# Ledger of designs, part 38: designed miniproteins, single chains

Each design is a single chain, and the fold is of that chain. pLDDT is the mean over its residues in the fold that is shown.

## One batch from the design tools (miniprotein)

Design m1309
Fold by ESMFold2-Fast:
Structure m1309 (fold): chain A 90 residues (1-90)
Amino acid sequence: SAALERRVRELLRRLLRLTDDPGIRSMIRSIEDQVPSMDDDQLRDLERLLENILRIEEDRLRNRDDPFYVDLLDGVIALALAVALTVFRK
């Protein structure tokens, strides 16, 4: 639905504003390019995944004084986005 697509795009925009990592930004853009091809079930699954990633990003920002923990959470976010890119690529 148009409402689900708009919601998913807004979540992708929010993630893009929170990260300066070029690899993560590239994955976000690749997922956004696939959004018009997604059905409502895929959009709903992606919405839930993006909401979970945003919670992880908020935790990363709260722990920004621990570079090791920040790097670990960046790895988790990158893996989650790579899985999304693979699963939703159709």
Scores: mean pLDDT 77

Design m1310
Fold by ESMFold2-Fast:
Structure m1310 (fold): chain A 91 residues (1-91)
Amino acid sequence: VSSHLAQGYTFLNQGLYDLAEASFRRALELAEKEGDNQSLARALRGLGDVYLKQGDYESARRYFEEALEIAKKLQDEELIRREQANLELLE
């Protein structure tokens, strides 16, 4: 999972949005299979970042909201603050 998350952000920073999306979707699938809720939230955030970079604010908001819900279930204050900050960016 972590390698796909890192690869996704590498592609995102290079402007390779389709490859970034594919990497984050793969991370999402693996996190779901492994029951890794922390990586699940991170993969959802990555998808939000991809859509945000492309100007698709509606899709970005949806993914950040999903990541926030997972962070709240984990009671992870740092993840909660990060996802709230991402949502504020869309205001």
Scores: mean pLDDT 83

Design m1311
Fold by ESMFold2-Fast:
Structure m1311 (fold): chain A 63 residues (1-63)
Amino acid sequence: SSLLDQGKAAASAGDYATALQYYGQALEIDPNNQEARDALAALLESRGWAEEARRLREHLDSL
C-alpha cells in the first residue's frame, strides 16, 4: 500500500521513472495486487508504452 501511494504521488508529479519503480516493487511483493497492476498498466499506456503494458499484463497473467 505505501509503495502504491508513493508510485501514485510520483506519477502525479510527472516523475514516471520513480512511479514505475514503486509500482514494480509493489507487484514484486504481491503480483495479484490488482490496483498496482492497473496503475502500472495505465501509466505505461498513457505514456505511449503500449508494448510494455502488453508485456506486463502477459507476465502477471502467467504467474
Scores: mean pLDDT 78

Design m1312
Fold by ESMFold2-Fast:
Structure m1312 (fold): chain A 60 residues (1-60)
Amino acid sequence: AAEEAKKAALEDGAPERAAEALEKAIRDGNVSAGSAGAHELRKLGAEKGAEAARKAGGWM
């Protein structure tokens, strides 16, 4: 789940640091940080990474 979100974000062209931060938020169960990270990925155009994060963490 966390690894899938990171992989999708990287495939969508997100910066590695943003993808790693999202992966850590999902692993830690930090819904607030993970949701914010997914939102920032959408702003950067990494929509597939953001969608993978929502599926992994149940975030909107």
Scores: mean pLDDT 66

Design m1313
Fold by ESMFold2-Fast:
Structure m1313 (fold): chain A 69 residues (1-69)
Amino acid sequence: VPTVEEQQKIIDDALNSIKDKLSEKQLKAVRRYLTYGYPLGVIARREGISVSSVSKAISILGKALGDAA
């Protein structure tokens, strides 16, 4: 079973692997979602992007995590 530190490393590596596919605002939105679990609408408003952009970024991260597993 991976440790909490190993799980965090996998997430950080996945985010780094997709940074070229996401805007800076989308990367911030995804990190806020993972850290705090705020509703997508709150995150989108804070970063000045659409809810669809946040949802797309989370989907891309999910695929990267699936490929890493």
Scores: mean pLDDT 74

Design m1314
Fold by ESMFold2-Fast:
Structure m1314 (fold): chain A 96 residues (1-96)
Amino acid sequence: SMMKEELKKKWEEEIEELKKKWEEQKEKREKKTKEILEKNNSEAMRAVLEEVEAVFNELMEKYLKELEEAKKNGLEEEEVRKLFAERSRRIIEEAS
């Protein structure tokens, strides 16, 4: 079984990797937005691009929140597994 600290570190690494991928996607979107605005610099186009970016930001916040909740649940599950292992060990020791 995995130690609580090791499980926490794994989730922290997964969250960090997601943040890195999200930043890379954001940089690509910003570059594309600049290219679009250079060709079609209108208030309507800017408004559409701002709305699209707002939607992506909301999705990012939702995914990060879901991962943090999964991290909390994962740590609790590891504690339950450790308690079960300790109980099993005591039964074996008392039977011998």
Scores: mean pLDDT 66

Design m1315
Fold by ESMFold2-Fast:
Structure m1315 (fold): chain A 62 residues (1-62)
Amino acid sequence: LSPEEKAELRRKAEEAADSPEDVSTLFRALLGAKLRGMSVDEALALSPAKQSGLALLTLTEE
């Protein structure tokens, strides 16, 4: 993903999240979803537990 696309995903995570801690988790979840071919809209529709799972996957797949 390009730096610009990563910045946009961070912005979307901040807009969708309701707390600062959720922003980091949601951003990593969106990043993981994009890397796995899932759309941002699909990632945002996931349950918080599944979003956390995607966030963890981005950390291990670095």
Scores: mean pLDDT 72

Design m1316
Fold by ESMFold2-Fast:
Structure m1316 (fold): chain A 93 residues (1-93)
Amino acid sequence: AEKLIEEGEEAFKKGNYEEALLHYEVAVLELAVKKELTDETLAKIYYLSGKAYFKQGRYDEAVAYYETALSLMPEDHPLRAEVEKLLEEAKKK
């Protein structure tokens, strides 16, 4: 699944947000089938998916994905502050 996440991030960098979202969805399914899906990995994928939705102007989906990512992150998670900032930006749109 790590390769799928990397391919999704590469698609995101190129502005292919739909392709990024598809890679992230397949990564979640692969990890779930293998019983390797952790809160840490799921939080990362929701965060990355939220960013892709935001770039598409799909702010309601971005909010939902960022809120889910935060719910899976411990209080001291290094991405927490960035996700909280992006969530507030999405809510203002």
Scores: mean pLDDT 83

Design m1317
Fold by ESMFold2-Fast:
Structure m1317 (fold): chain A 66 residues (1-66)
Amino acid sequence: SSELEKALEQLIKEARRLAEELGPSYVKKLDEFLKKIENLPLEQQVREMSLFLAELSVELIRRKRG
């Protein structure tokens, strides 16, 4: 659906912002992850991106607190 496409675009945009804050290795990890999920059903892509975004968020918090 159009709503799932918009949700995926927003998740990718936010993940890219966090990856850029974490550094070049995380930008590369995001690009490789996007290639892995690109052939999955859209609903599963949204689920996988949500999990990846959560992992990036936790890592950023850990780095700012250390």
Scores: mean pLDDT 87

Design m1318
Fold by ESMFold2-Fast:
Structure m1318 (fold): chain A 95 residues (1-95)
Amino acid sequence: MLEKEVEKLLEEMKKKVELLKKYGFGSAETMEELEENIEKALKELEEKAKKALELAEKYYKETGDKKLLEETKKETKKLLDEFKELAEKVKKALE
């Protein structure tokens, strides 16, 4: 079911953000290495967000039910914003 696939992608994004909160962005000795690690993690999250949104849009087109698409947009934005806040906090800690 498309709904379950979207939920799985959102859960994978949540787990990724929680792992980054607990373990950081890997071993980085310089700000440049940290920024590279952040960009790689952001790309992985953006790819999952894009896939979740594509599946939610497909569900909307097939069913006329916009709720999943609206919830997916809200949750992906929240997770990406939370990632950005975490990245800034980790970067500031290395100053």
Scores: mean pLDDT 81

Design m1319
Fold by ESMFold2-Fast:
Structure m1319 (fold): chain A 75 residues (1-75)
Amino acid sequence: MLSEEEREERRREIRRIIEETARRKGLVLDDAQLEELVERAFELWERAELPDSLLPLVATETLEGYEAHGRLVER
């Protein structure tokens, strides 16, 4: 089982990947959007019981889904 410290570490890694990917793509995320993406990616990763090696994939796909499905633009 993951400790609270280990959960925080995974959230920090997800945040880092999302920020790096957004910056590379020229996407502007506010603090609320960033926190929402981090929590969504972490929840999906934990719920699906995915290995740590898939943290980058989950983080990037969460951001790309957010962009592609209009979460970065008004519906």
Scores: mean pLDDT 76

Design m1320
Fold by ESMFold2-Fast:
Structure m1320 (fold): chain A 92 residues (1-92)
Amino acid sequence: PEEVTKLVALNLLYSALKNGLDELSEELVLAMVELAIESKDEKAEEIAVEVMERGLELGVPLPRSKLEELLEEAKKNGMEKLAEFLEELLEQ
């Protein structure tokens, strides 16, 4: 049931973002992506990609070392869409 708790936390944070949270920090983006990977949920993977896209649009700096760690975790958990997004981001 750890995956369920992580999915609930992710959805709560995502609801806050949808309701006009103006500030998106590096720490929040990375935490939400980690929650998505650990939840192992397909909808959570979609949320992770959306949060990272929004973070990039807002100019949030995402450390390469953390992106590489998240890519490895996404691949291990079969999150192909998130893995592809992270690979493209790391090529820039």
Scores: mean pLDDT 78

Design m1321
Fold by ESMFold2-Fast:
Structure m1321 (fold): chain A 87 residues (1-87)
Amino acid sequence: SMDELRELMEKLFEALKAKDWETAKETAEKLKEAVENDESIPEEMKKKIVELLDKFIEAIEAKDENTAISLAFEIASEIQKAIDLLK
């Protein structure tokens, strides 16, 4: 649901702010599952968001904080576009 996507994005940014990399990774994995299972999001948007989430997880595993933060903002932007499309 859109509410679940918003809640997971908020949790992701809180984890990044706290430098809680384990929670950030787990939240990104949950967000990926939520996006993949959301029937209301167009397939092309799902693919883009999933690819960004995969890159985010790679950045977390590489301990690349700057890349992870940048990707989190890109993910938030794409999710907001999906929410705005579905109104």
Scores: mean pLDDT 85

Design m1322
Fold by ESMFold2-Fast:
Structure m1322 (fold): chain A 76 residues (1-76)
Amino acid sequence: MVQQLQQQALDEARKYIETKDKAAGKKAVELVRQLTEQGADDAVDQFLEEVEKQDSIFAGVLRVQVAVTKTVQKLE
């Protein structure tokens, strides 16, 4: 479910921000890609806003990943 993926993405992003665990950061990127591919735009926006409050640089990285994923899907 979208809500479960959003919560997992938030948990992994929080873990990366607090501990700098690179594996958690990579999981957060992968989960936001999956949410974007599912067209869960509201969940993606809520996730990005929450991450930006804690780490604006990491939120920027995640926004680039969302933009790339949406662009690639439009080229099909």
Scores: mean pLDDT 82

Design m1323
Fold by ESMFold2-Fast:
Order: structure tokens, then sequence, then C-alpha cells
Structure m1323 (fold): chain A 67 residues (1-67)
């Protein structure tokens, strides 16, 4: 259930929904580092063919790794 919710936020963010992008970022950054990276890895796998979604995942991975 949580992963599906993050998938919808990422899909909307990739379409240019700035609010969805910020909500996704806040949710990911609120998680423990290991859990955040696990969920970002799953999102990367599910959105392999979406260049915009992949860019968001890469940006969030960089933010999480810097913590």
Amino acid sequence: MEVEELEELLRQAAKGDTAAAYELMERILSLPKERALELLDRLRERFKDDKQAQAFVASFEALVESR
C-alpha cells in the first residue's frame, strides 16, 4: 500500500505536478535512510522507462545519501 502511494506521487511529479514532487520528497526524507533507499530502489525498478521519474529518483537518492 505505501509503495503504491509513492508510485502515484512519482507518476504525478513526472507529469509536472510540483505539489506531488514536494510531497514525495517530504515523505522520503522523513524515513530512516535505509528504508528511504529501499523504497527509491523499488521506484527506480517500476519506472525504468520514464526518464522524468528516473531523474526524480536520482535526485532523491542523492539527498538521502547526503544525510
Scores: mean pLDDT 80

Design m1324
Fold by ESMFold2-Fast:
Structure m1324 (fold): chain A 76 residues (1-76)
Amino acid sequence: SMADIVKRAMEVAGPILAETVRELRALGAPQEEIHRAANRIANEAVEASETESPEKVEERVRELAREAVERARRRA
């Protein structure tokens, strides 16, 4: 079911999301940008979890998290 896919996605992405939100907040990113980045990462994790392994989902989520943090660092 979709609920099972979401649960699996969040088991992989949850810790990465929490760390990414903390890093963005520490860099002074606006709350709206933090929410937007978190939603993008969460949505990608769910979509990828429909077709890819947990390992591939983790790779994708970590890449998006890195991009978000790098963008925030460049604007800080």
Scores: mean pLDDT 86

Design m1325
Fold by ESMFold2-Fast:
Structure m1325 (fold): chain A 55 residues (1-55)
Amino acid sequence: SAMAERARADAEGAARLGELLGAPELGQKYFDEAMAAAKRGDAEAASRASRAAGG
């Protein structure tokens, strides 16, 4: 679905941002949460995890 696709993109963006900012531990933690939520199709949970990773 479009929402699941967006949540996945947000998760990937958050992970990249964490790596680039030198905070890989935070990025990895929230990336894993967002990816698990995206796999379940829970777009809202994935978006919230992405936001937490991004700040």
Scores: mean pLDDT 66

Design m1326
Fold by ESMFold2-Fast:
Structure m1326 (fold): chain A 80 residues (1-80)
Amino acid sequence: SHKEKLLKQAEEVIKRAKKLIEENPDNALVVALAEDAIRLAERAKELIENAKSTRDLLLGEVFLMAASASVLVAESMIRK
């Protein structure tokens, strides 16, 4: 379902962000951006999981987009 796909995407963002923190613990800005991505993705999961309306799902998607942007910025600041 669409809800299941969004939840998997949120979990993938959290996984990527946790890896960034684990591999770059001394990079304060990367850690801060990754922690923001985790918070935004966890909020997205909460909104999606508890969605009672299309509006709730859209809000969850907006938070997920913000989380994805934050992790992408953090990843762009390091070599992989």
Scores: mean pLDDT 86

Design m1327
Fold by ESMFold2-Fast:
Structure m1327 (fold): chain A 139 residues (1-139)
Amino acid sequence: MERIERFIQRQIDRTVAEFRKRLRAVAEKLNEKLSPETEQKLLDVLRDFMERVAQVMLDNMDSSVKMLADKVGELLKEAFKKVIKIADDSNFSDKFKQYLLSLLAGAAVGLAQELLMSKDKQLAIEKVANKLIDEFQKA
């Protein structure tokens, strides 16, 4: 148990550090005003989301593809709402909002890959994530 918990914590820490670098680079490229406070709020949402989704994945290793995808989809929807609110409060462009949603989706798929989940489960998570990105971009 301790080995899996430490492995997951390392993956979350690495993903959060990589996302910090990517957020800064893309904000600069898109001329977005990313304050340290807003950066920290976005990274806090990402960390909470990854901790919750990792737990759902572990609890559902033997569950159906549909059950896992539905549960991950609900967590993605919640994280997307939080990120969009932060982005709106910061007057971020739609393009930067789309990038933020794609980062959260990529984190969920990446965790499924690192936890060696079946290809069918990985693809189902990716499909749900892409559908939610499309829905949030149209709203």
Scores: mean pLDDT 86

Design m1328
Fold by ESMFold2-Fast:
Structure m1328 (fold): chain A 68 residues (1-68)
Amino acid sequence: SDPLDAEQLARAMEVNKLASEAVDLYPTDKEKAFELFKEGYMVMGLPEEQAEKRAELHVQGLDLVLKR
């Protein structure tokens, strides 16, 4: 097994867990969903400012696609 691939997989699994929780919470608590998306982007290695911006865009995108 490649140890670098294992670390990348573990990180991806944590990001997916946070994203899944955020999507589940989104319809009832958009603020908490935003925080979970932000944490996910930070786990991916993005700086806080970029993670916050991407979390904002992600929540905005979900709002648009879940409109119908």
Scores: mean pLDDT 79

Design m1329
Fold by ESMFold2-Fast:
Structure m1329 (fold): chain A 78 residues (1-78)
Amino acid sequence: SQAAEDALDLVIETARRTKGDVEAIEGTVRFLAEKGLLSPETAERLIAAAQKLADEGLPVDEFVEKLREEGRRIIAEE
């Protein structure tokens, strides 16, 4: 849905602004779920994806691009 895609854009903006801070990303994702812009299942999957990608120690730009790709996949499966 457009709402979920717009929500993902806010998650990606948080990732970029905070240089891949997983706690900040989790905060944004949970906020969007509370507003009904993401389902609870999608929110938990996005948080798990961000945590997994952070463990890879990637440069910020590559982390952001991979998080966007995984986020789009997660939203499409819903």
Scores: mean pLDDT 86

Design m1330
Fold by ESMFold2-Fast:
Structure m1330 (fold): chain A 73 residues (1-73)
Amino acid sequence: SLSEEEKKKLREKLKKELEKANEIVREIFEEEKIEYEERKSPVTGLKLVVPKEELPKEVEEKVYERVEKWLKE
């Protein structure tokens, strides 16, 4: 089981990673001229960048590739 200190550190790390992922997603959506909105997650309370329409496969792949590359760096 995780201690309360470990849980706090994990939450802070995940929050920062999600904030960075949202920045990457937003940048790609602006580059590709995808219409998006910001929604507050009912689970985490954090803002999420959500496309208003279904993403083209090419844009979805670009998002996954750039986020994955950033997470591995």
Scores: mean pLDDT 76

Design m1331
Fold by ESMFold2-Fast:
Structure m1331 (fold): chain A 97 residues (1-97)
Amino acid sequence: MENEEKIEKLYEIDEEVEKNPTPETREKAYERLGEIFGLPVETIRELEEAAESGDKEKFIELLPVLEKIYRKHQELHSRPFDEESVERLKKAIEKWK
């Protein structure tokens, strides 16, 4: 499934941020999130800036973008286990037998 590639990318981004939670790593994460959600990196930055500053007018302008992100996130999150995850589960069961 094409969504499996997107989930893998999300895991990679999360791992990079956990290893080095710096502004530079976060900016790189925005670029990759833009690729996954099909949004320009400028749009991702605008969303975070509006959220942090509490800019209500800017936030309202970005509501359609937020809805698009939410729908894509739900689509990715609700997917079934990939083949690798299934194989890991089989090995775990055998190991704990």
Scores: mean pLDDT 60

Design m1332
Fold by ESMFold2-Fast:
Structure m1332 (fold): chain A 85 residues (1-85)
Amino acid sequence: SSYEKVQQMNQLLEQAREEIDRITDEAIKNNVPVPELIERQNRIIEETVKKLKELGYSDTEVDYARGVLLNMRYGGLGRYTQAKK
């Protein structure tokens, strides 16, 4: 059903959020440069997008998910910036 499909996407996006938060915390602890943190975050985003495509989500649904993932990245970068003040 469309509802089950939405729930599956939300689960994958939540898994991506947890992983982005984890690598952001590691980057803060280990003083990882911003460009390297961005590369690590982008790998999670691209892997999540690839998985959504393989599961048969439409281009529109994938574009929506990409927007959510980019917001997660911006949130992580904000946390990193605050921690380095």
Scores: mean pLDDT 87

Design m1333
Fold by ESMFold2-Fast:
Structure m1333 (fold): chain A 88 residues (1-88)
Amino acid sequence: MAAERILREVARLAEKEGKLELARKLREIARRHRDDPLRALLEAQRVVAEAGGLSQEAGDELEARVRAEAEELERATRPALEAARAAA
């Protein structure tokens, strides 16, 4: 869910900049990698870069979303690690 939401947001920014094909690709990536949000975001960054990038504003937003998703993934794994440590 998170990757699809974030990539749809970035696709909206791409459409705002007139990059309709990039927006379509971003939605396709979100659909293909719905079970792997980090992979979806990394693939999105690559596709954005190959398309000539986005404005600094849109690029900053994408970078912030990638960072937030990576941090949330790390946070999601910490309780499991803490539970394993508590069991030891």
Scores: mean pLDDT 69

Design m1334
Fold by ESMFold2-Fast:
Structure m1334 (fold): chain A 61 residues (1-61)
Amino acid sequence: MSAEAKAALQADAAAYIQQTAADFGLSTPEGRQRLAKFLLQEAQMANDEAALEALQKALSS
């Protein structure tokens, strides 16, 4: 993968995270809980170990 393509993929991932955060209303505790539940469910359904590890790390931070 070229460095340019890698940067574009990372930018798309960051934009998706920001959009998802806005959709769940992270300014409220309830919104943060909904986002965490959604991300965990998606990672589990995808059976994606890297995504699960990243989510566990984010939730512990």
Scores: mean pLDDT 65

Design m1335
Fold by ESMFold2-Fast:
Structure m1335 (fold): chain A 57 residues (1-57)
Amino acid sequence: SKEEKIERIKKEAEAYRDLLTQLGRPDEGQAFYDEVKKLIEEGKIDEAEKLLIERGF
């Protein structure tokens, strides 16, 4: 469902943010997470998913 897709995208964005924090890049990770969250809030779910695919998710 759309709701399941949104939940998956949020979890993947959190995982990527946490990975970047471990690599010493917390500001970059947070900026990525914030952009994904913004796209979801704007209803741009496919654009949010594309950002994660581009990062290997």
Scores: mean pLDDT 87

Design m1336
Fold by ESMFold2-Fast:
Structure m1336 (fold): chain A 105 residues (1-105)
Amino acid sequence: SLTEKVEELVETLKELVEASKKGDILSEIGLALRVIGLELDIELLLKRGEVTPEDLEALEKALEQAKALLDQLKKENADPFVLSVIEKTIERLEEFIKRAKEQLK
């Protein structure tokens, strides 16, 4: 479901933050690729036009969690690559929320 992919995206971002703290560059690259794959899955599910109010709530919660992770990274030992990945994910989540809201009108 869309909600399941959104929840998996947030967990992957949390793992990416932990990899950044450890300086694990190979894990950062692998997790960043997984983020891209999950965003493509979410976009495909949104394109189907079967968005529920629960899916919108999951997207809005994910946006808040992604913003909190970005703030955490800015205060800690953060790789600029990981910062960029999370910033782009926030932009994508904002776009997904706009599309979900349009489908629920």
Scores: mean pLDDT 87

Design m1337
Fold by ESMFold2-Fast:
Structure m1337 (fold): chain A 74 residues (1-74)
Amino acid sequence: SRAELRAELERLIAELRALAATAPPHLQVQLDWAVAELRRFLEDPSKSEAQLRRALEQLRAFLAEVRAEIARLR
């Protein structure tokens, strides 16, 4: 359902925000921007399930990349 997809996106946005807090300053700026963009996307309650699923797939991939980069930088 849309509600379940929105809840999952909110959970992953919280995870991204937590990762941003531990990242180097210039990466923090980039990640904070990404969080703001995702929040803007979720402000629209009319987003379809297909749009939400697409966003979720993209966010999962992005989170994996961010985790790898932070691990690389220590």
Scores: mean pLDDT 81

Design m1338
Fold by ESMFold2-Fast:
Structure m1338 (fold): chain A 119 residues (1-119)
Amino acid sequence: IKVLDKIIEVLIKLLKHKSPEVRKSAAEALGNIVKESGNKLTAGTLEKIVGALIDALKDKSSEVRKAAAEALGIIAQVSGSNLSNYTLIKVVKALVPVLKDKDENVRSAAAFALGNIAK
């Protein structure tokens, strides 16, 4: 599980990589890690992942913004009970503007993420 913490640290750094393809893959990987191993993560680690993905919602690449919105939706679905109300409110506030994104796939991803939080 120490290996998992190091993988998460690297993936969070890769969200700021110069390549949009690498940033997209990092966002997708973070969502998948929380889906498969979220019950093994501390609340602090989940908050760090969520914060990094919220920042990625403002990425220049629509593919990265879409991946970040989808990852936040997955995290809310599988780990919502382990997230503080403060963190959930931050996710909602970050996703609401994304519903007006210029890219329709990004808007769709934000709508699904908000739907998962509302359940």
Scores: mean pLDDT 83

Design m1339
Fold by ESMFold2-Fast:
Structure m1339 (fold): chain A 81 residues (1-81)
Amino acid sequence: MPNLPALELLERAQALRAELDRLRRELPASPEITATLDQMAAELDDLIRQLEYGNTNLTLAAAEQKLADIEARLEALKAAA
């Protein structure tokens, strides 16, 4: 079962996933933007699954770093739009 830090990362990942779906509706339709959003969605869905089910091979530090990398890419995409 996820501990408190894992639940905090899970909540953050879920919020970011919702933000990604919102941006998909708001950003101009292009193959590059669609591909980037699809890749980030797949990465977030995988991370959410690992955090929900307590993958023992995923450290909290690795999860936080992965989430921060996705957040940075999403913010860069928003700034470029």
Scores: mean pLDDT 77

Design m1340
Fold by ESMFold2-Fast:
Structure m1340 (fold): chain A 76 residues (1-76)
Amino acid sequence: EKEEKIKKTVLKLAKALMDVPGVLDVRITMEGNTINVSVTAADQAAADAAKRVAEKYKPEFEKLGYKLNVTVTLAP
């Protein structure tokens, strides 16, 4: 049901982000009704691609009553 749908959507998002070339790390946490996604990218192109992928999933989470908050950082 709702919990099952959110778990499946989170898993799909994580897989999609990890499939982006140059994405080094993906961490997803849930705080109340907010899904926090933290991505570490090797370069700006990977960071931009990861952000675009996450934006595609924003409507899916909003449909389930959750907010998607995405943070992308470059590796030092």
Scores: mean pLDDT 81

Design m1341
Fold by ESMFold2-Fast:
Structure m1341 (fold): chain A 84 residues (1-84)
Amino acid sequence: AKAKAEIQALAEWLAQAINELTEFAKTGSLQDFQARVKQQAADLTARVTALMTQLLGESAREQAQAFGEGLGQEFLKEAEKIAA
């Protein structure tokens, strides 16, 4: 139950972040858009790392960080396509 709620909250945050980037791309400068994308990718990495560490324990922290960094990089790549 708790894990499901936390995963749902992460999914809702991600959907909102993508919607905000899509709207920002229509009205913002390219430099401001790139800064926002970079910040959201970093936030995603931090949120995923924290969630996975809570679910798997401290012994899995390094694996959780690597997973979070991977998702952050994928978010960055997909967000850059919105600007293209």
Scores: mean pLDDT 77

Design m1342
Fold by ESMFold2-Fast:
Structure m1342 (fold): chain A 73 residues (1-73)
Amino acid sequence: EVKGKDKLYKKGTAVKFDPKTKTITETKASENLEDFNEFIAVADNTNLFAPGHEFMYKYGIFKPLTPEELANL
């Protein structure tokens, strides 16, 4: 399972996901997105990865995860 997925994040909080460790790590919203080599999610004060709330950024581009991408996490 993805660690950190059951936490609520403050609106505007940037988070990155490491698929190797399946861990969500918080980062500062002001950090350069180019430094993120993995998926990034910007929280809107919801529980990330709760049913119906699965989404992530990759390289600053918002993209909802497909079932295949979720299976490969």
Scores: mean pLDDT 47

Design m1343
Fold by ESMFold2-Fast:
Structure m1343 (fold): chain A 61 residues (1-61)
Amino acid sequence: SMEEVRRAAEELLRTLADLSPAQWQQLIAWLEREAANETDPEKRAAIEEVVRLLREALAGR
């Protein structure tokens, strides 16, 4: 579960490397809405972790 989330996040980061900052921000906003609508606290925490990694990567650009 978490290992799959980590691999998905890494692949997503590679894909996002070629996208504009505006596209990154739109994806982050969409994931934040998904997390807000997630009722399973473990799945919500996983989505929030992906968002955190994406925000850190965006800030480092």
Scores: mean pLDDT 78

